# Designed miniproteins, single chains, continued (5), part 98

Each design is a single chain, and the fold is of that chain. pLDDT is the mean over its residues in the fold that is shown.

## One batch from the design tools (miniprotein)

Design m19409
Fold by ESMFold2-Fast:
Structure m19409 (fold): chain A 66 residues (1-66)
Amino acid sequence: MLNFTVTVNGKTFAATVDGTEITVTPSSAASQDEINAAKLKALGLAIEEVERRLRKLEEERRELEE
């Protein structure tokens, strides 16, 4: 499970990504468009986190191969 905090139109959203399921909880009243924008940001952050972990493993492998 990955947890992120994203901001849309000055509103803070708590986002949780569990596998492929995403849940976004606004800290204040928010429109559906703002919630959808927060979900897109959270998905992007989750992808970046997975890619960062992969890059670190590839770097460690390269150091051992060289």
Scores: mean pLDDT 78

Design m19410
Fold by ESMFold2-Fast:
Structure m19410 (fold): chain A 98 residues (1-98)
Amino acid sequence: MREKIKELIREIARAVVNEVPEDEDLDALADSIIAKSTPEQLEKLVNSKSLKEFAVLLLEIQLSEEHPEREKGLEILKTAKENSKDIKELAEIISKLG
């Protein structure tokens, strides 16, 4: 599970910024994701059919916590999801709106 989440984060980083985070940073990110996720959310993450699907699910999990900008974040995510065909386009839309 943890190693699969780290793998998917590495692939997103390569696709979007052409850089790979340090393994220690990937460990911290994966641990944070696991701690914030339900078992059902974790199963969906590791079984994602695309990097875009993984990123959308990951961001939905992050936005499930109570914070002042949750509603704005969900609207940005919805717009990015509906107007992108892949992870690179998803990231470009989020960076422009967020």
Scores: mean pLDDT 78

Design m19411
Fold by ESMFold2-Fast:
Structure m19411 (fold): chain A 76 residues (1-76)
Amino acid sequence: VEEDFEKGVELLKQAEEHLKNKDYEKAIELYQQAIDYFVKAKEKAIERGDKELVEQAMTLIDRANKLLEEAKKLLE
Protein backbone atom coordinates (compact mmCIF):
# COMPACT_ATOMS: atom_id res chain seq x y z
CA VAL A 1 0.00 0.00 0.00
CA GLU A 2 2.63 2.52 1.09
CA GLU A 3 4.90 1.29 -1.75
CA ASP A 4 2.26 2.01 -4.42
CA PHE A 5 1.59 5.46 -2.93
CA GLU A 6 5.33 6.26 -2.70
CA LYS A 7 5.92 5.14 -6.31
CA GLY A 8 3.04 7.35 -7.43
CA VAL A 9 4.52 10.37 -5.63
CA GLU A 10 7.98 9.72 -7.13
CA LEU A 11 6.54 9.38 -10.66
CA LEU A 12 4.50 12.57 -10.18
CA LYS A 13 7.69 14.47 -9.22
CA GLN A 14 9.54 13.03 -12.26
CA ALA A 15 6.62 14.03 -14.52
CA GLU A 16 6.73 17.61 -13.19
CA GLU A 17 10.49 17.79 -13.84
CA HIS A 18 10.02 16.58 -17.44
CA LEU A 19 7.19 19.10 -17.90
CA LYS A 20 9.57 21.91 -16.80
CA ASN A 21 12.16 20.64 -19.31
CA LYS A 22 9.46 20.67 -22.07
CA ASP A 23 9.61 16.85 -22.44
CA TYR A 24 5.81 16.79 -22.78
CA GLU A 25 5.52 13.23 -24.15
CA LYS A 26 7.60 11.81 -21.27
CA ALA A 27 5.69 13.94 -18.74
CA ILE A 28 2.37 12.53 -20.04
CA GLU A 29 3.69 8.95 -19.76
CA LEU A 30 4.89 9.52 -16.18
CA TYR A 31 1.61 11.21 -15.12
CA GLN A 32 -0.32 8.19 -16.46
CA GLN A 33 1.95 5.82 -14.50
CA ALA A 34 1.56 7.93 -11.33
CA ILE A 35 -2.25 7.77 -11.64
CA ASP A 36 -2.09 3.96 -11.99
CA TYR A 37 -0.10 3.67 -8.75
CA PHE A 38 -2.40 6.07 -6.87
CA VAL A 39 -5.44 4.05 -8.05
CA LYS A 40 -3.81 0.85 -6.73
CA ALA A 41 -2.98 2.57 -3.42
CA LYS A 42 -6.57 3.86 -3.15
CA GLU A 43 -8.08 0.39 -3.78
CA LYS A 44 -5.87 -1.20 -1.10
CA ALA A 45 -6.61 1.66 1.33
CA ILE A 46 -10.37 1.11 0.82
CA GLU A 47 -9.94 -2.62 1.57
CA ARG A 48 -8.14 -1.88 4.88
CA GLY A 49 -10.51 0.98 5.86
CA ASP A 50 -7.81 3.69 5.74
CA LYS A 51 -10.03 6.70 5.01
CA GLU A 52 -7.15 9.20 5.28
CA LEU A 53 -5.04 7.38 2.69
CA VAL A 54 -8.10 7.05 0.41
CA GLU A 55 -8.61 10.85 0.61
CA GLN A 56 -4.90 11.54 -0.05
CA ALA A 57 -4.84 9.16 -3.03
CA MET A 58 -8.03 10.71 -4.48
CA THR A 59 -6.53 14.20 -4.14
CA LEU A 60 -3.32 13.18 -5.95
CA ILE A 61 -5.29 11.33 -8.68
CA ASP A 62 -7.26 14.55 -9.31
CA ARG A 63 -4.08 16.66 -9.35
CA ALA A 64 -2.26 14.25 -11.71
CA ASN A 65 -5.26 14.15 -14.08
CA LYS A 66 -5.35 17.97 -14.27
CA LEU A 67 -1.59 18.14 -14.96
CA LEU A 68 -1.89 15.35 -17.55
CA GLU A 69 -4.56 17.33 -19.44
CA GLU A 70 -2.40 20.48 -19.28
CA ALA A 71 0.62 18.56 -20.66
CA LYS A 72 -1.54 17.21 -23.51
CA LYS A 73 -2.62 20.77 -24.42
CA LEU A 74 1.04 21.87 -24.49
CA LEU A 75 1.77 19.04 -26.99
CA GLU A 76 -0.83 20.51 -29.40
Scores: mean pLDDT 83

Design m19412
Fold by ESMFold2-Fast:
Structure m19412 (fold): chain A 88 residues (1-88)
Amino acid sequence: AVAGVEVDPETLERMEKLVKEVEAALKKAQEYVKANPEEARKLLEKARASITSDAAAEAYRAMAALYREMGFDELAETLEEIARLLEE
């Protein structure tokens, strides 16, 4: 439930789907890190550094690329949209 905000049932269903994809992506990310630790580390390090150093958009695109490789298209597209908004 979203405290203090009432939204359309359709919006709630989309939010639930995104949450499920995030949870599934985290599990897959753990498996991906075990299989590709260097590449996963580079993408996460870029994301972390970009958020700290004012290049947040590139960080979100790096995360989107990682999740897209794992097959989480909606999560990846959401991250790319966030990156686009951050780039203006």
Scores: mean pLDDT 66

Design m19413
Fold by ESMFold2-Fast:
Structure m19413 (fold): chain A 89 residues (1-89)
Amino acid sequence: SFLEELEKQVEEIIEGLEYYRRKAREAGLEESAELLERTIERIKAAYEESLKLYEEKVPGWEEKIEKLLEESLAAAEAAVRAAVEALRA
C-alpha cells in the first residue's frame, strides 16, 4: 500500500542517519552528531505532515508527499555526506 511504501522509505532513511549519528558520537564529532539529530527530527516532522496529507486526501496530496520525501532524501544525503567527510579528517 501507499502508506507501507512511505513508512518503509522513511524508516530506511532514519536508520541510515541514526547509524552515522552513532558513528559521529563515537568519534567525538559533536557538531556532526547534532546535525544528524536535527535532520532526523525534521524528517520525522515531514513524515507526520505526509500522513496528514494522505488522511485528508486533499487535491495534490500524492505530489506533495513525493516532494516531502524528495526533500527528506536530499537533507539526509547532505547530512551523511558532511558526517563522512568529518569522519575522514
Scores: mean pLDDT 87

Design m19414
Fold by ESMFold2-Fast:
Structure m19414 (fold): chain A 81 residues (1-81)
Amino acid sequence: MTKEERKAAKVTAIGILATAANIGDLDSVESMLKLAKELIEEGDFETAKKVVEIMRKNAEVAPPDIAEALRKGIEEIEKLL
């Protein structure tokens, strides 16, 4: 997989995970957190910041348990940025 193919796949994954988190899937929150950490490890801070923005928007509309998980994930990722 080329660098560009990998980047395109990550952008697609972000959209899918954002949709799943909005319907109350706690596992999708964990997947978004893992993806953001992977992006930071690869030096893709711009895409990682986009993941944080999506998580923040989802936290505003998500069920309480999902919103709490999203807030904790955002705090952890922002500490790495």
Scores: mean pLDDT 71

Design m19415
Fold by ESMFold2-Fast:
Structure m19415 (fold): chain A 100 residues (1-100)
Amino acid sequence: SKAELERLLAEIEKLRQELIKAARVDKDEAAAKAVAGRIIELLRQALTLLPAEYQPKMQAQIAKLEAVRADDSLSLEEKLTLILQHLQTALLLIEEALAS
């Protein structure tokens, strides 16, 4: 499962770059929302592979990401900023699990 976590981490980082491009360069809200959805799916896969002590913290970040993605009152830039903040915390949890 360590190799699978490493693969997921790399794939999520690639999608993070696609998210930034979709939101800031292309300004394509539909594309940004689709990429954010794929990131959440990969984080849910990572959650099943994490040690038990990391799972509640990861679940909290996934819930925050889903809430931001669904919030149609937020601008594209506001959504991107909040998604990147919660995603950074989620990625650090995966990196900490891989370092142990």
Scores: mean pLDDT 90

Design m19416
Fold by ESMFold2-Fast:
Structure m19416 (fold): chain A 65 residues (1-65)
Amino acid sequence: MAERLAELLQKKFPGATIIVDGDVVTVILGDAQVFVDVSTGKVYHTNTPLAREIAEEAKKILKEL
């Protein structure tokens, strides 16, 4: 699950650094940081427009997984 989410997020945000640690996927792009816990479906992010965009995309992908 986490690896598949990371692959799909990397395709959507090719410039992002994506780290998978267990059930947590971390996305870093510029000043934006987003943390996705695939076991709970919870998404945490920094208060930037880009971080909100990444978080919304991650939530959409999780719903389709």
Scores: mean pLDDT 82

Design m19417
Fold by ESMFold2-Fast:
Structure m19417 (fold): chain A 56 residues (1-56)
Amino acid sequence: IEVNEEVKEAILKLQELFDLEKDGKLDKVARQMLSLADVDGDGKIDKKDIEKLFKA
C-alpha cells in the first residue's frame, strides 16, 4: 500500500488516544486497523478514512 507511511502514523496516533496501552498488542491492532480500512469498500485507504472509522 502506497499510503502505509501516513497510515502507520495515523494508526499510532489513534492507538495512543483510545488504547493508552503498550504491550505489543498495539502492533497487532495496527494491522487489524489496516485490514479493516482496506476492506472499507474502495480498496483504497487513506489517513482520513482510518480516522473516520475510529470516530464512528
Scores: mean pLDDT 56

Design m19418
Fold by ESMFold2-Fast:
Structure m19418 (fold): chain A 66 residues (1-66)
Amino acid sequence: AEEIAKKAREAALAEPDPGGRAVLGAAAVQASESPTKEEAQEAVRRAADGAPNPRARELLLEIAES
């Protein structure tokens, strides 16, 4: 869970689009609060559905698969 949250947090810090950054940051928080890796992956996949741009969406899906 922590590794997925860390990846999402680092992606948020590197994201130049404010909307994409906000979604990645929210996904990082939800993943860090998830008790299992599987639940963290699901939280990040759900965040991808609300991503404002294709790059943020693809990055969230990639993080969810790690």
Scores: mean pLDDT 78

Design m19419
Fold by ESMFold2-Fast:
Structure m19419 (fold): chain A 70 residues (1-70)
Amino acid sequence: GDDVVRRICEAEIRRLAADHPEAAARIIELLRKIPGERIGAVGRKVCAALEEGKVDEAIAILEKTLEELK
């Protein structure tokens, strides 16, 4: 697993949860479905989007990745 990426995303998600708890919960749910080998690349993209306030883009990245894993 990539614990550093998960912790950075968790911190950004906690900030998001203060204002947008539903979006934060969705991102956490989607991240939990990503396998550890893929989380490094995907997590970095998600964290970057969240740091820029692009919540919809972060969710879209996760949903697209999960589609590709089918």
Scores: mean pLDDT 75

Design m19420
Fold by ESMFold2-Fast:
Structure m19420 (fold): chain A 65 residues (1-65)
Amino acid sequence: MSPLEREIRLGMVAIEVGVLEVILGREAVDAVLALPSIDDQVAGLKALGSTMSDEELRAWLEDLR
């Protein structure tokens, strides 16, 4: 994956998570992001309604660490 492609994917995930925060409330997203593993955080974001791939969500979550 090129640096530009990575930046685009991360931006797309960030936009969707921002939309989920507006729709569901920040507390719901914060609870998912407080989960102890990236795999649990990916599953939690999917449960909240994320349409992003597991790879895209993992890349964004790893960038937050």
Scores: mean pLDDT 80

Design m19421
Fold by ESMFold2-Fast:
Structure m19421 (fold): chain A 86 residues (1-86)
Amino acid sequence: VKEEVEKLMEEGGKAAGDLEKQKEYTKKALLKLGLDEESAEAIANGEMTPALRDALVAAAQKKLGLKTEFSETDAAGVEVPVTLAE
């Protein structure tokens, strides 16, 4: 009974454009990065080769948001040795 109500709500949520926007955004982001439309389309659909997955994942992460810890270091161009230096 209670689960039925929750499931009904989730069914409405699935109809949301979140999934579609996610796929569309990923596809466009990859194309902007300089990838082929076929590759971007395959990724959006979830079809990618092992080699493509590796390269595309790295590029996609940067476009999707990228971590501040890693990105800020690269963006800042900083090479300060913070690792227990003498």
Scores: mean pLDDT 54

Design m19422
Fold by ESMFold2-Fast:
Structure m19422 (fold): chain A 67 residues (1-67)
Amino acid sequence: ADEAAEKIAKVLKELGVSEEDAKEGAEWAKNNLSDEAVKKIAENLEKYKNSSDAERSEAIGEGLASG
């Protein structure tokens, strides 16, 4: 349970969120969301963090091509 919350805080800090805000957000999620929801958020943040600039640009391009 705590592992997913720690991962959320760590990824948020790596994305430029302050340490205080990252910890507060992770603690809020842990206290108000299910363990599965917290884990899902951690996985989504890690996936976003690990995406390259090319993958982010491709996602934007795909959105423009779709219509």
Scores: mean pLDDT 69

Design m19423
Fold by ESMFold2-Fast:
Structure m19423 (fold): chain A 107 residues (1-107)
Amino acid sequence: DPAARQAEIAEDVRNLRALGAGVTQAELAALSPEEREEIRRETSERLKKAIDEVVEKNSDPSNATDPSAFSSKIPTEELFKLINEEFDKIGRETEEEIRARARRRLA
């Protein structure tokens, strides 16, 4: 279904650009549906892992009395800054991978 494929690619472009990945619809359209699905899955997994690692590293280990309450060693604003820095790295690496795959497909 060309319309469904075009809509999927457009959504992928929006999501990747939200991460700072400067990809184009043409670059994503050069990839197979399987490659686009793999990139979506891998990007989602990397984002989740980055959040988990930043949260774990900055969790306050002294707050053992209430494990349901989130406690950070640093201010929330600084925690979000660290998460955003990891997202920017993931976006840039994903951009390079997409462009490399598109170049191989167009060669």
Scores: mean pLDDT 77

Design m19424
Fold by ESMFold2-Fast:
Structure m19424 (fold): chain A 65 residues (1-65)
Amino acid sequence: SVSSLTAALIEAIGGQIEGILKDVKFEGDTITLTLADYDEAAREEFLKRIEELAKKAGAKLVVIE
């Protein structure tokens, strides 16, 4: 369910959205993330967390640099 993933995403990124993400879109079962120019190590760590959450929710993840 995308609704459970949406709630988890908001909670997980609520404190660190600025500087990592430029945009987030939810369409059906797909999450599209547009990344800002940020520290690559922090960006990779964030993406690993989001990939795990998407997998648990059965959602598709699309990442745009």
Scores: mean pLDDT 67

Design m19425
Fold by ESMFold2-Fast:
Structure m19425 (fold): chain A 55 residues (1-55)
Amino acid sequence: SPLEAEIARVRAEIARVGDEIVALLQQDPSNTEALTAKAGELQRLVDRLAALEAA
């Protein structure tokens, strides 16, 4: 279904952003601006996933 496809897409994006945060922490942990931006992106994706799963 379109809903299942969207849930799968959002889950894949959460995994990707998580990997990007880990990479940033390994390569440039002092880049607080980039880390804050990625943490915000992750939070929005998690909120989106919760909304989709509640539908």
Scores: mean pLDDT 88

Design m19426
Fold by ESMFold2-Fast:
Structure m19426 (fold): chain A 96 residues (1-96)
Amino acid sequence: ALRELAEVLGISVRQAAAVVDAALRIAGAGERVSASDALRALGVLGVSGEAAREALRRAGVGERASRGQLARALALGAELDPEGREMMRRIGLELG
């Protein structure tokens, strides 16, 4: 999951981990977040509502997302939405 996010964003695995940590802080949750909090975090990171819903679906997110599922959803969201990809890349470069 983290390696896939790093590859999609063109950053290191450590920087990709910082993006996941930022998403978890936005979601306001610990290791597991609700699907609605994950959707909100993807939106704040620049992923459109349609792309964010599709990313969560493909990542296998039901009512709650694990850290790994959130990382997968972020990678998929970045693939589906160039604005989200660029925003996440900048966050990874600055915080990682």
Scores: mean pLDDT 84

Design m19427
Fold by ESMFold2-Fast:
Structure m19427 (fold): chain A 84 residues (1-84)
Amino acid sequence: VEEQREAFVQGLRDYWREQFEKAIKEIKEAEKNGDEEKLRQAYSQLILQAGFLGLLDITDFVRAMLEKDWEKVKELAEKAIKAY
């Protein structure tokens, strides 16, 4: 039964990693295309995902997003995912 729980938790962590990577990719594509509406949607989704994971320092996460420091965003997301 513990193996099933561990697999489920790992699946959730993998899901969140994929969602963060997808959101970052969508932001980069929207910036390249000048699609302001899609850019806003992608930013909103990324913030909601960070909030859902209970990211303790959402201010640093949002700052990294605004600075377009995607490596920092990935680092903070990974820390939140591991803590999940």
Scores: mean pLDDT 73

Design m19428
Fold by ESMFold2-Fast:
Structure m19428 (fold): chain A 100 residues (1-100)
Amino acid sequence: MERLSEEELEEIKKQIIEDVKKNAKEEDIEIFRRIAEILGEEIKNEEDILKLVERILDGLLKALEDEELRARLAERLREAIRNDDVERVLELLAELARLG
């Protein structure tokens, strides 16, 4: 019933970024590079990956605040997962990065 505060959302975002920074394997980094390629962007270093993760999280938070964007994103993500469509999942993450 209570909405998460902006301070709580920022803390969650920071925790996710720290987890990626500490625990990301090379295969996880490859996923972010593929998302950057969809965006037409170049990943030069680890900082670029962390900035991309931050943009995806910012876009996700914006989508969760918008009822229509949230519903559309959830449906598209469920369909992509159900169909094992990895490329579609990466496209959705790229769209979130554009929103951030």
Scores: mean pLDDT 74

Design m19429
Fold by ESMFold2-Fast:
Structure m19429 (fold): chain A 100 residues (1-100)
Amino acid sequence: SLNELPPEEIIAQVRGVAEKAIDAIKAGNKSEAARYFTAGALLVVASTDPKARAIGYTELGKVAYADGDKETAKRWYQKALDLDPSNEEAKKLLEEIEKE
């Protein structure tokens, strides 16, 4: 897309909104958390770069995990690894949830 943000900018913005979503979850502000999660998801779907999208899926998984939804978090980490098998963070986070 001619209007696509550079991959590094997508990564920076997704990390920022994911952090804000997690902070909102911890504060009990579900409406604000949902708004930041939606912003993150839109940034991920706007990118065509597989590594940036995989990082974005990993960040969305972290938000789901912070909200107590481990099954949704696993699905996001799996989507990240399906797109970029070399994503070390997604692999580590999936292994941590799947331990025992």
Scores: mean pLDDT 86

Design m19430
Fold by ESMFold2-Fast:
Structure m19430 (fold): chain A 73 residues (1-73)
Amino acid sequence: SLEEAVRATMAELPAVIAELRASGDLALAERVLARFEGEAAKILASPEATPETRALLAEGLARLRALVAELRA
């Protein structure tokens, strides 16, 4: 399902964030965020997007945006 695919992506996100934080690569972190925002926008435009899917995507976006802000400081 769409929700299961999003949940699988969210399960990998902590490891991705940890690697980006360890590298300090702001440009890569910004590219990862931009790609995530683009995919999230497509999913959120779908009538199949449940409230749970929307909450998962919002959490992922918040975590990546927080990382980018941290690396920009």
Scores: mean pLDDT 84

Design m19431
Fold by ESMFold2-Fast:
Structure m19431 (fold): chain A 74 residues (1-74)
Amino acid sequence: MAENARLVLDLAGLTPEDARKALDPETGPEVIDKAVENLLKRLGVKEVSPETRDLLRQGVLNAARALVKAEEAA
């Protein structure tokens, strides 16, 4: 479970440290937006719908939550 979250964050160009920042209400939106930009660049996608962009933001946030939860459980 945590391995998949790590892979998503790696593809988005984020470290585990950035995952904690993504969950912070003050820094989270900026970190998540940067992660979505990185994912779109890696996928070679020129345009996505606002719907798809929101789903990508949710995916990054869920991956960050899963990683932080796994670290807290260890």
Scores: mean pLDDT 74

Design m19432
Fold by ESMFold2-Fast:
Structure m19432 (fold): chain A 98 residues (1-98)
Amino acid sequence: TKEELIEKIKKILEKMVEEIKPYLSEKEVNALRATVEDIIKQLEKLPDEEVETAAVELTTMLRNEVLRFAETLDPETAEKIRKIVEEAEKKIYEIVKE
C-alpha cells in the first residue's frame, strides 16, 4: 500500500540521518531531519500513482543537497557521508521497484 511504501522510505531516511549524525553539528542534523519530514509529508499528500515517481525525484534532490554539503567537509568525512547517502538511495530505489 501507499502507507507501507511511505513508512519504509521514512525508516530508510531516518536511519540515514542517524548514521550521518556523528559527522554533523546539531543545527545541520536538525535541518536534515526537517528536510526528511518535508519529503514524507509531500509523499503523504500525493495520489497513490504519483508516490513512486515523487519518491525517486525527492530522494535524488536530497542526495544532491547532502553530497553538496559533504563536499564542504574534509575528504574522509565527505566519503563516509557519500557512502551512507548512496546506500539509502539504493534501498529506496529497490523498494519502489517492488
Scores: mean pLDDT 83

Design m19433
Fold by ESMFold2-Fast:
Structure m19433 (fold): chain A 64 residues (1-64)
Amino acid sequence: MTDKVTLTVTETEVKAEVAGSELTKKAAEIAAQRANEAAPDLPSVEELKRFAEEEFVRAYIELS
């Protein structure tokens, strides 16, 4: 199964659209949650997107 993750970042929230393994889905869910919690402290959508991507990698490693 080919894992595919799309992170959509807006001014109000981060959403993850995921096709793939349970590991990939869980990592994306954790990343989106952490990014949404950090959103008030991040000054831009670009920084929020970067944060979400970094948290996805971190969560994926934690779950591996």
Scores: mean pLDDT 71

Design m19434
Fold by ESMFold2-Fast:
Order: C-alpha cells, then structure tokens, then sequence
Structure m19434 (fold): chain A 62 residues (1-62)
C-alpha cells in the first residue's frame, strides 16, 4: 500500500540519520515531523519530495 511505502521511506530516513550520528532527540524529532508529513501528504510523490526536504534539513543540523 501507499502507506506501507511511506513508512518504509521514513525508516530509511531514520537509518540514514542514525548512521550520520544524529542524537536520540534529533531522531525522535525527525520521526514526529516525518509522521506529520505522512498525514498531510495527498500522494506518494508529494510525500517523497517533502520527506527528502525534511531529511536534508536534519542532515544540515548534524
């Protein structure tokens, strides 16, 4: 399902941030923000674009 694909992408983002040394607080914050993006996105394409932007923002904080 679309929702299953979205959750898989969030898990990949979390794994990426952990591998880059993100703190527990940053991981929790990213998961919360990613969940909001999932709930507000109307398509998988919109979700992928917004999640990538979010991931880039979190990577910039590391």
Amino acid sequence: SMESQMYALIQQGLATLRSLGASRAQIVEFARDAQKVLEESKSLEEFQQKLQQLLDEYKAKL
Scores: mean pLDDT 87

Design m19435
Fold by ESMFold2-Fast:
Structure m19435 (fold): chain A 67 residues (1-67)
Amino acid sequence: MDEIVVDVRGASPAQREELALRLTRAARAAVEAGASHEEVVAALRAAADAFAAEHPQVTVEVRLVPA
């Protein structure tokens, strides 16, 4: 199984929690829509990019690592 790694820098604990909720929501919506694994990863990246755009001091990097 591949592991999705999300690195967050400059975020408060509350911002990290918000990001986790957004990522969970994006993954759930993609899976419910019948998305492939690649489409789920794309949805997670889109959610992370949107969060970073709303929080300019926060950097978010989403990587897919073979685990």
Scores: mean pLDDT 78

Design m19436
Fold by ESMFold2-Fast:
Structure m19436 (fold): chain A 70 residues (1-70)
Amino acid sequence: SMQLQQEQQKYNRQLAVLDAARTVYQSAIDFYKKINGPQEEIKKLEELLKEFEKEIENVEKQGKTNLDSL
């Protein structure tokens, strides 16, 4: 149905944005580790990456629930 397609599109867009952010943060972590950069900055980026992983999981759970209800 058109409603199902619109909900799927919204869900896919949300995941794409979060995945893009996760990729950027992972690249920054890898760069800092390669150059023996500040440990404190690496730790902060790893914590942010962990928060993004948790947010992705929440979006996946919510998206599945919404799609299953259609």
Scores: mean pLDDT 78

Design m19437
Fold by ESMFold2-Fast:
Structure m19437 (fold): chain A 98 residues (1-98)
Amino acid sequence: SEEDLLKAAKALLEGKLIKAMEYLLRSEGIDPTGLTFEQKVAIIEKLAEELPKDSKKYILAKAAILQYKKARGTITKKDEEELKKLLEEIKKYLEEQK
């Protein structure tokens, strides 16, 4: 739902990665209850591969995966620049909904 996407966007800007992933899963009709963290990551990575790159869901899913890489210390400089751009787009999305 739109509400789940807005909640995911807010959680990403607040650095609340697990909550952001759970709201993204709910937006796709997937109940995150009982999924491991690794299962949530795998599903969101699959969504990021399959979603249109101009969609709000793609932006949110890609930002979540890049924040996960940052948390693991596996993020590249290119990934850091992409994450910065995605977070700016997420900020615009939230401002458009006010």
Scores: mean pLDDT 85

Design m19438
Fold by ESMFold2-Fast:
Structure m19438 (fold): chain A 79 residues (1-79)
Amino acid sequence: MEEELAFARQALEEAQQASEQTRQQALQQGLPPQVVEFLSQVAYQLTLADALGKKDPELAAAQREELERFIAAARAAAA
């Protein structure tokens, strides 16, 4: 119980850090605000799915599906 709570908290912290790091990099490159927000959201989802997948493959599968939708939208917007 406490280990599960600690694991979830750690996964969320990692996702938050990845999101913030991506946001700062995108801002430094002068990308539009909408692209900055999109990239930071994708970084959050990818990091969270990766962390959760280590303990819950079913939850990881659902998160991966969500990520595929985000990546497809990003590629469509970039093309």
Scores: mean pLDDT 72

Design m19439
Fold by ESMFold2-Fast:
Structure m19439 (fold): chain A 81 residues (1-81)
Amino acid sequence: MIFEKPSAEELAEARAAAAEMEKEIEELIKKLEEKGIDVSEDRELARRALATIRDPDASQAEIGVAMVALAVLKTVLKKEV
């Protein structure tokens, strides 16, 4: 199960959701940088998670973990803004 590839529909939905989260995270990172807050680690975490979600060879489990990581990062960044 954890090594299964997502269906084409699941992959498309995950990538669409990730694109929306990427936009929101980039806006939050920009606001924090404007306040003088170092977000280099947060930017790197977002980059890695997005790379995993966009990897055609990623398993369902890997994509799921990456999606959760983006959601957690977005929540943390919103609290710091």
Scores: mean pLDDT 79

Design m19440
Fold by ESMFold2-Fast:
Structure m19440 (fold): chain A 73 residues (1-73)
Amino acid sequence: SDAEEYARWLRMIEALLEEAERALEAGDSKTAIELAEQAIDLARAMKERFPEHAAEMEEKIERAKEIIKRAEE
């Protein structure tokens, strides 16, 4: 179902964001940026495919952008 498919993609995006945060905490800014950029790409694709979940995807994109900003400090 669309709901089950969305839930799988949401879990993947959340896993990428958690890995990006761990990389940032470990001082691996390059990996943190790469993982956060992957999360943004997936969240943008999911926003297009599941417009009813656009607000949740925007929240994930904002979280990823904050990780990138902190990694570039």
Scores: mean pLDDT 90

Design m19441
Fold by ESMFold2-Fast:
Structure m19441 (fold): chain A 65 residues (1-65)
Amino acid sequence: MDPVLVKDAAEKLKEVRPVLRKLSPETIVGILEDLTVNGLSQAEIAKKYGVSRSAVSALAEVNAL
């Protein structure tokens, strides 16, 4: 995977959704896996990773399509 393209996509997401700016790439991947594979609720994911529900909701919306 091209690190320049990944960084550019992450930068654009941080500009559109400032709440994501404080999340590490590892945390983002973990939240997406828990949403899609493990079927955890947004509240449980927020508690597990110590992030706001808004951050989890933003990632769920991005992954819906």
Scores: mean pLDDT 67

Design m19442
Fold by ESMFold2-Fast:
Structure m19442 (fold): chain A 92 residues (1-92)
Amino acid sequence: VEEAVAELRAATDEFVKLLEDSPNPSAKSLAKGLREVADKAIEAAENGDLETARQYVRGALNLARIGGKAAGLPQDVIDELEARFQAAADAL
């Protein structure tokens, strides 16, 4: 669980930075939303509510897909980031 939470933080930090570095204002707004949803996933996981944590990680996956497209990221980069979030969810 602690390792899954650490990876979720790392993946979120990397993706948020990519969205914030985008010239698209929509990507910057989605970066904030992704951070908020990821923080809720981490809080739920740390409180032992693994089902709620997994639901928030699924929300983060959807925001990653939408934000990545808004930022103009290549599909393989989006797929890699989605896989990291999914791996963290599966490890919870």
Scores: mean pLDDT 79

Design m19443
Fold by ESMFold2-Fast:
Structure m19443 (fold): chain A 65 residues (1-65)
Amino acid sequence: MEEERLERALAALRAFVAAMPKSDYNRENFDLAIEGLLKWAEKNYSPELVERVKAELERLRAEFD
């Protein structure tokens, strides 16, 4: 199901962000990646799943503060 695939992808993204150094360079690259990921999600997922992706990306983005 899309939800199971999304959960696995978000878990992998969480692990990746947790492992990376919280530098300005990585923050800028993450900001660019968010835009692409959200556009992809809007085309492939339901609005509810897109909101879940947005919430998770906002939480991960806060780790760079």
Scores: mean pLDDT 76

Design m19444
Fold by ESMFold2-Fast:
Order: structure tokens, then sequence, then C-alpha cells
Structure m19444 (fold): chain A 97 residues (1-97)
């Protein structure tokens, strides 16, 4: 990228989602990659911190919905919970909402 992208709602929402996914799923994404993405779309440090703090609850709800829609087994739910660093009961609770 030759210059900073102008901050648009679409670019900001996409960047926030990618930060959420990277943090919660443990993707091979560094803190520097997150900073570069935030800088590219004009997110402030406070907006990045909010995304990182809010991302856990929002992405857990998203994953819980996917597990429910897929008809995931108890074993699959436990494995996902372990990978996310949460208790299986948290995913079960969110799947009921």
Amino acid sequence: MVETLPPTEENREEAKFQIMAAKVLGLNVTEEDIELLAKAVGLSEEEVEEALNASREELLRYIARLLKEAGASDEEIREVAENLGVSPSTLYRLMRE
C-alpha cells in the first residue's frame, strides 16, 4: 500500500472483524499485523483496544451460533472451547441465546 486508506465504515468494520477473529481463533497473526491493519484503515489505539476487549464476547457469540447451526457434537464444542480458552459451559450458554 502506497498511502493510508481513508477511514470508511466498511473498512473499519472489516478490520475490527479480522482483529476479533485473529485474537479469539489464535490465527498466525502477530500484534504487529493487527497494528498495521488498524493503521491502514485509520483505527485509533482506543478503537483497537475496544475491538480487542469487545471481540471476545462478540466472536464467542458468533462461533456459538455457527456450532448450533452445524449441529456440533459435545466433543466438537469442547474442542472449540479448549482452543478458544473458555469453558464449554460458556459456549453452551451462548448457543441458547
Scores: mean pLDDT 67

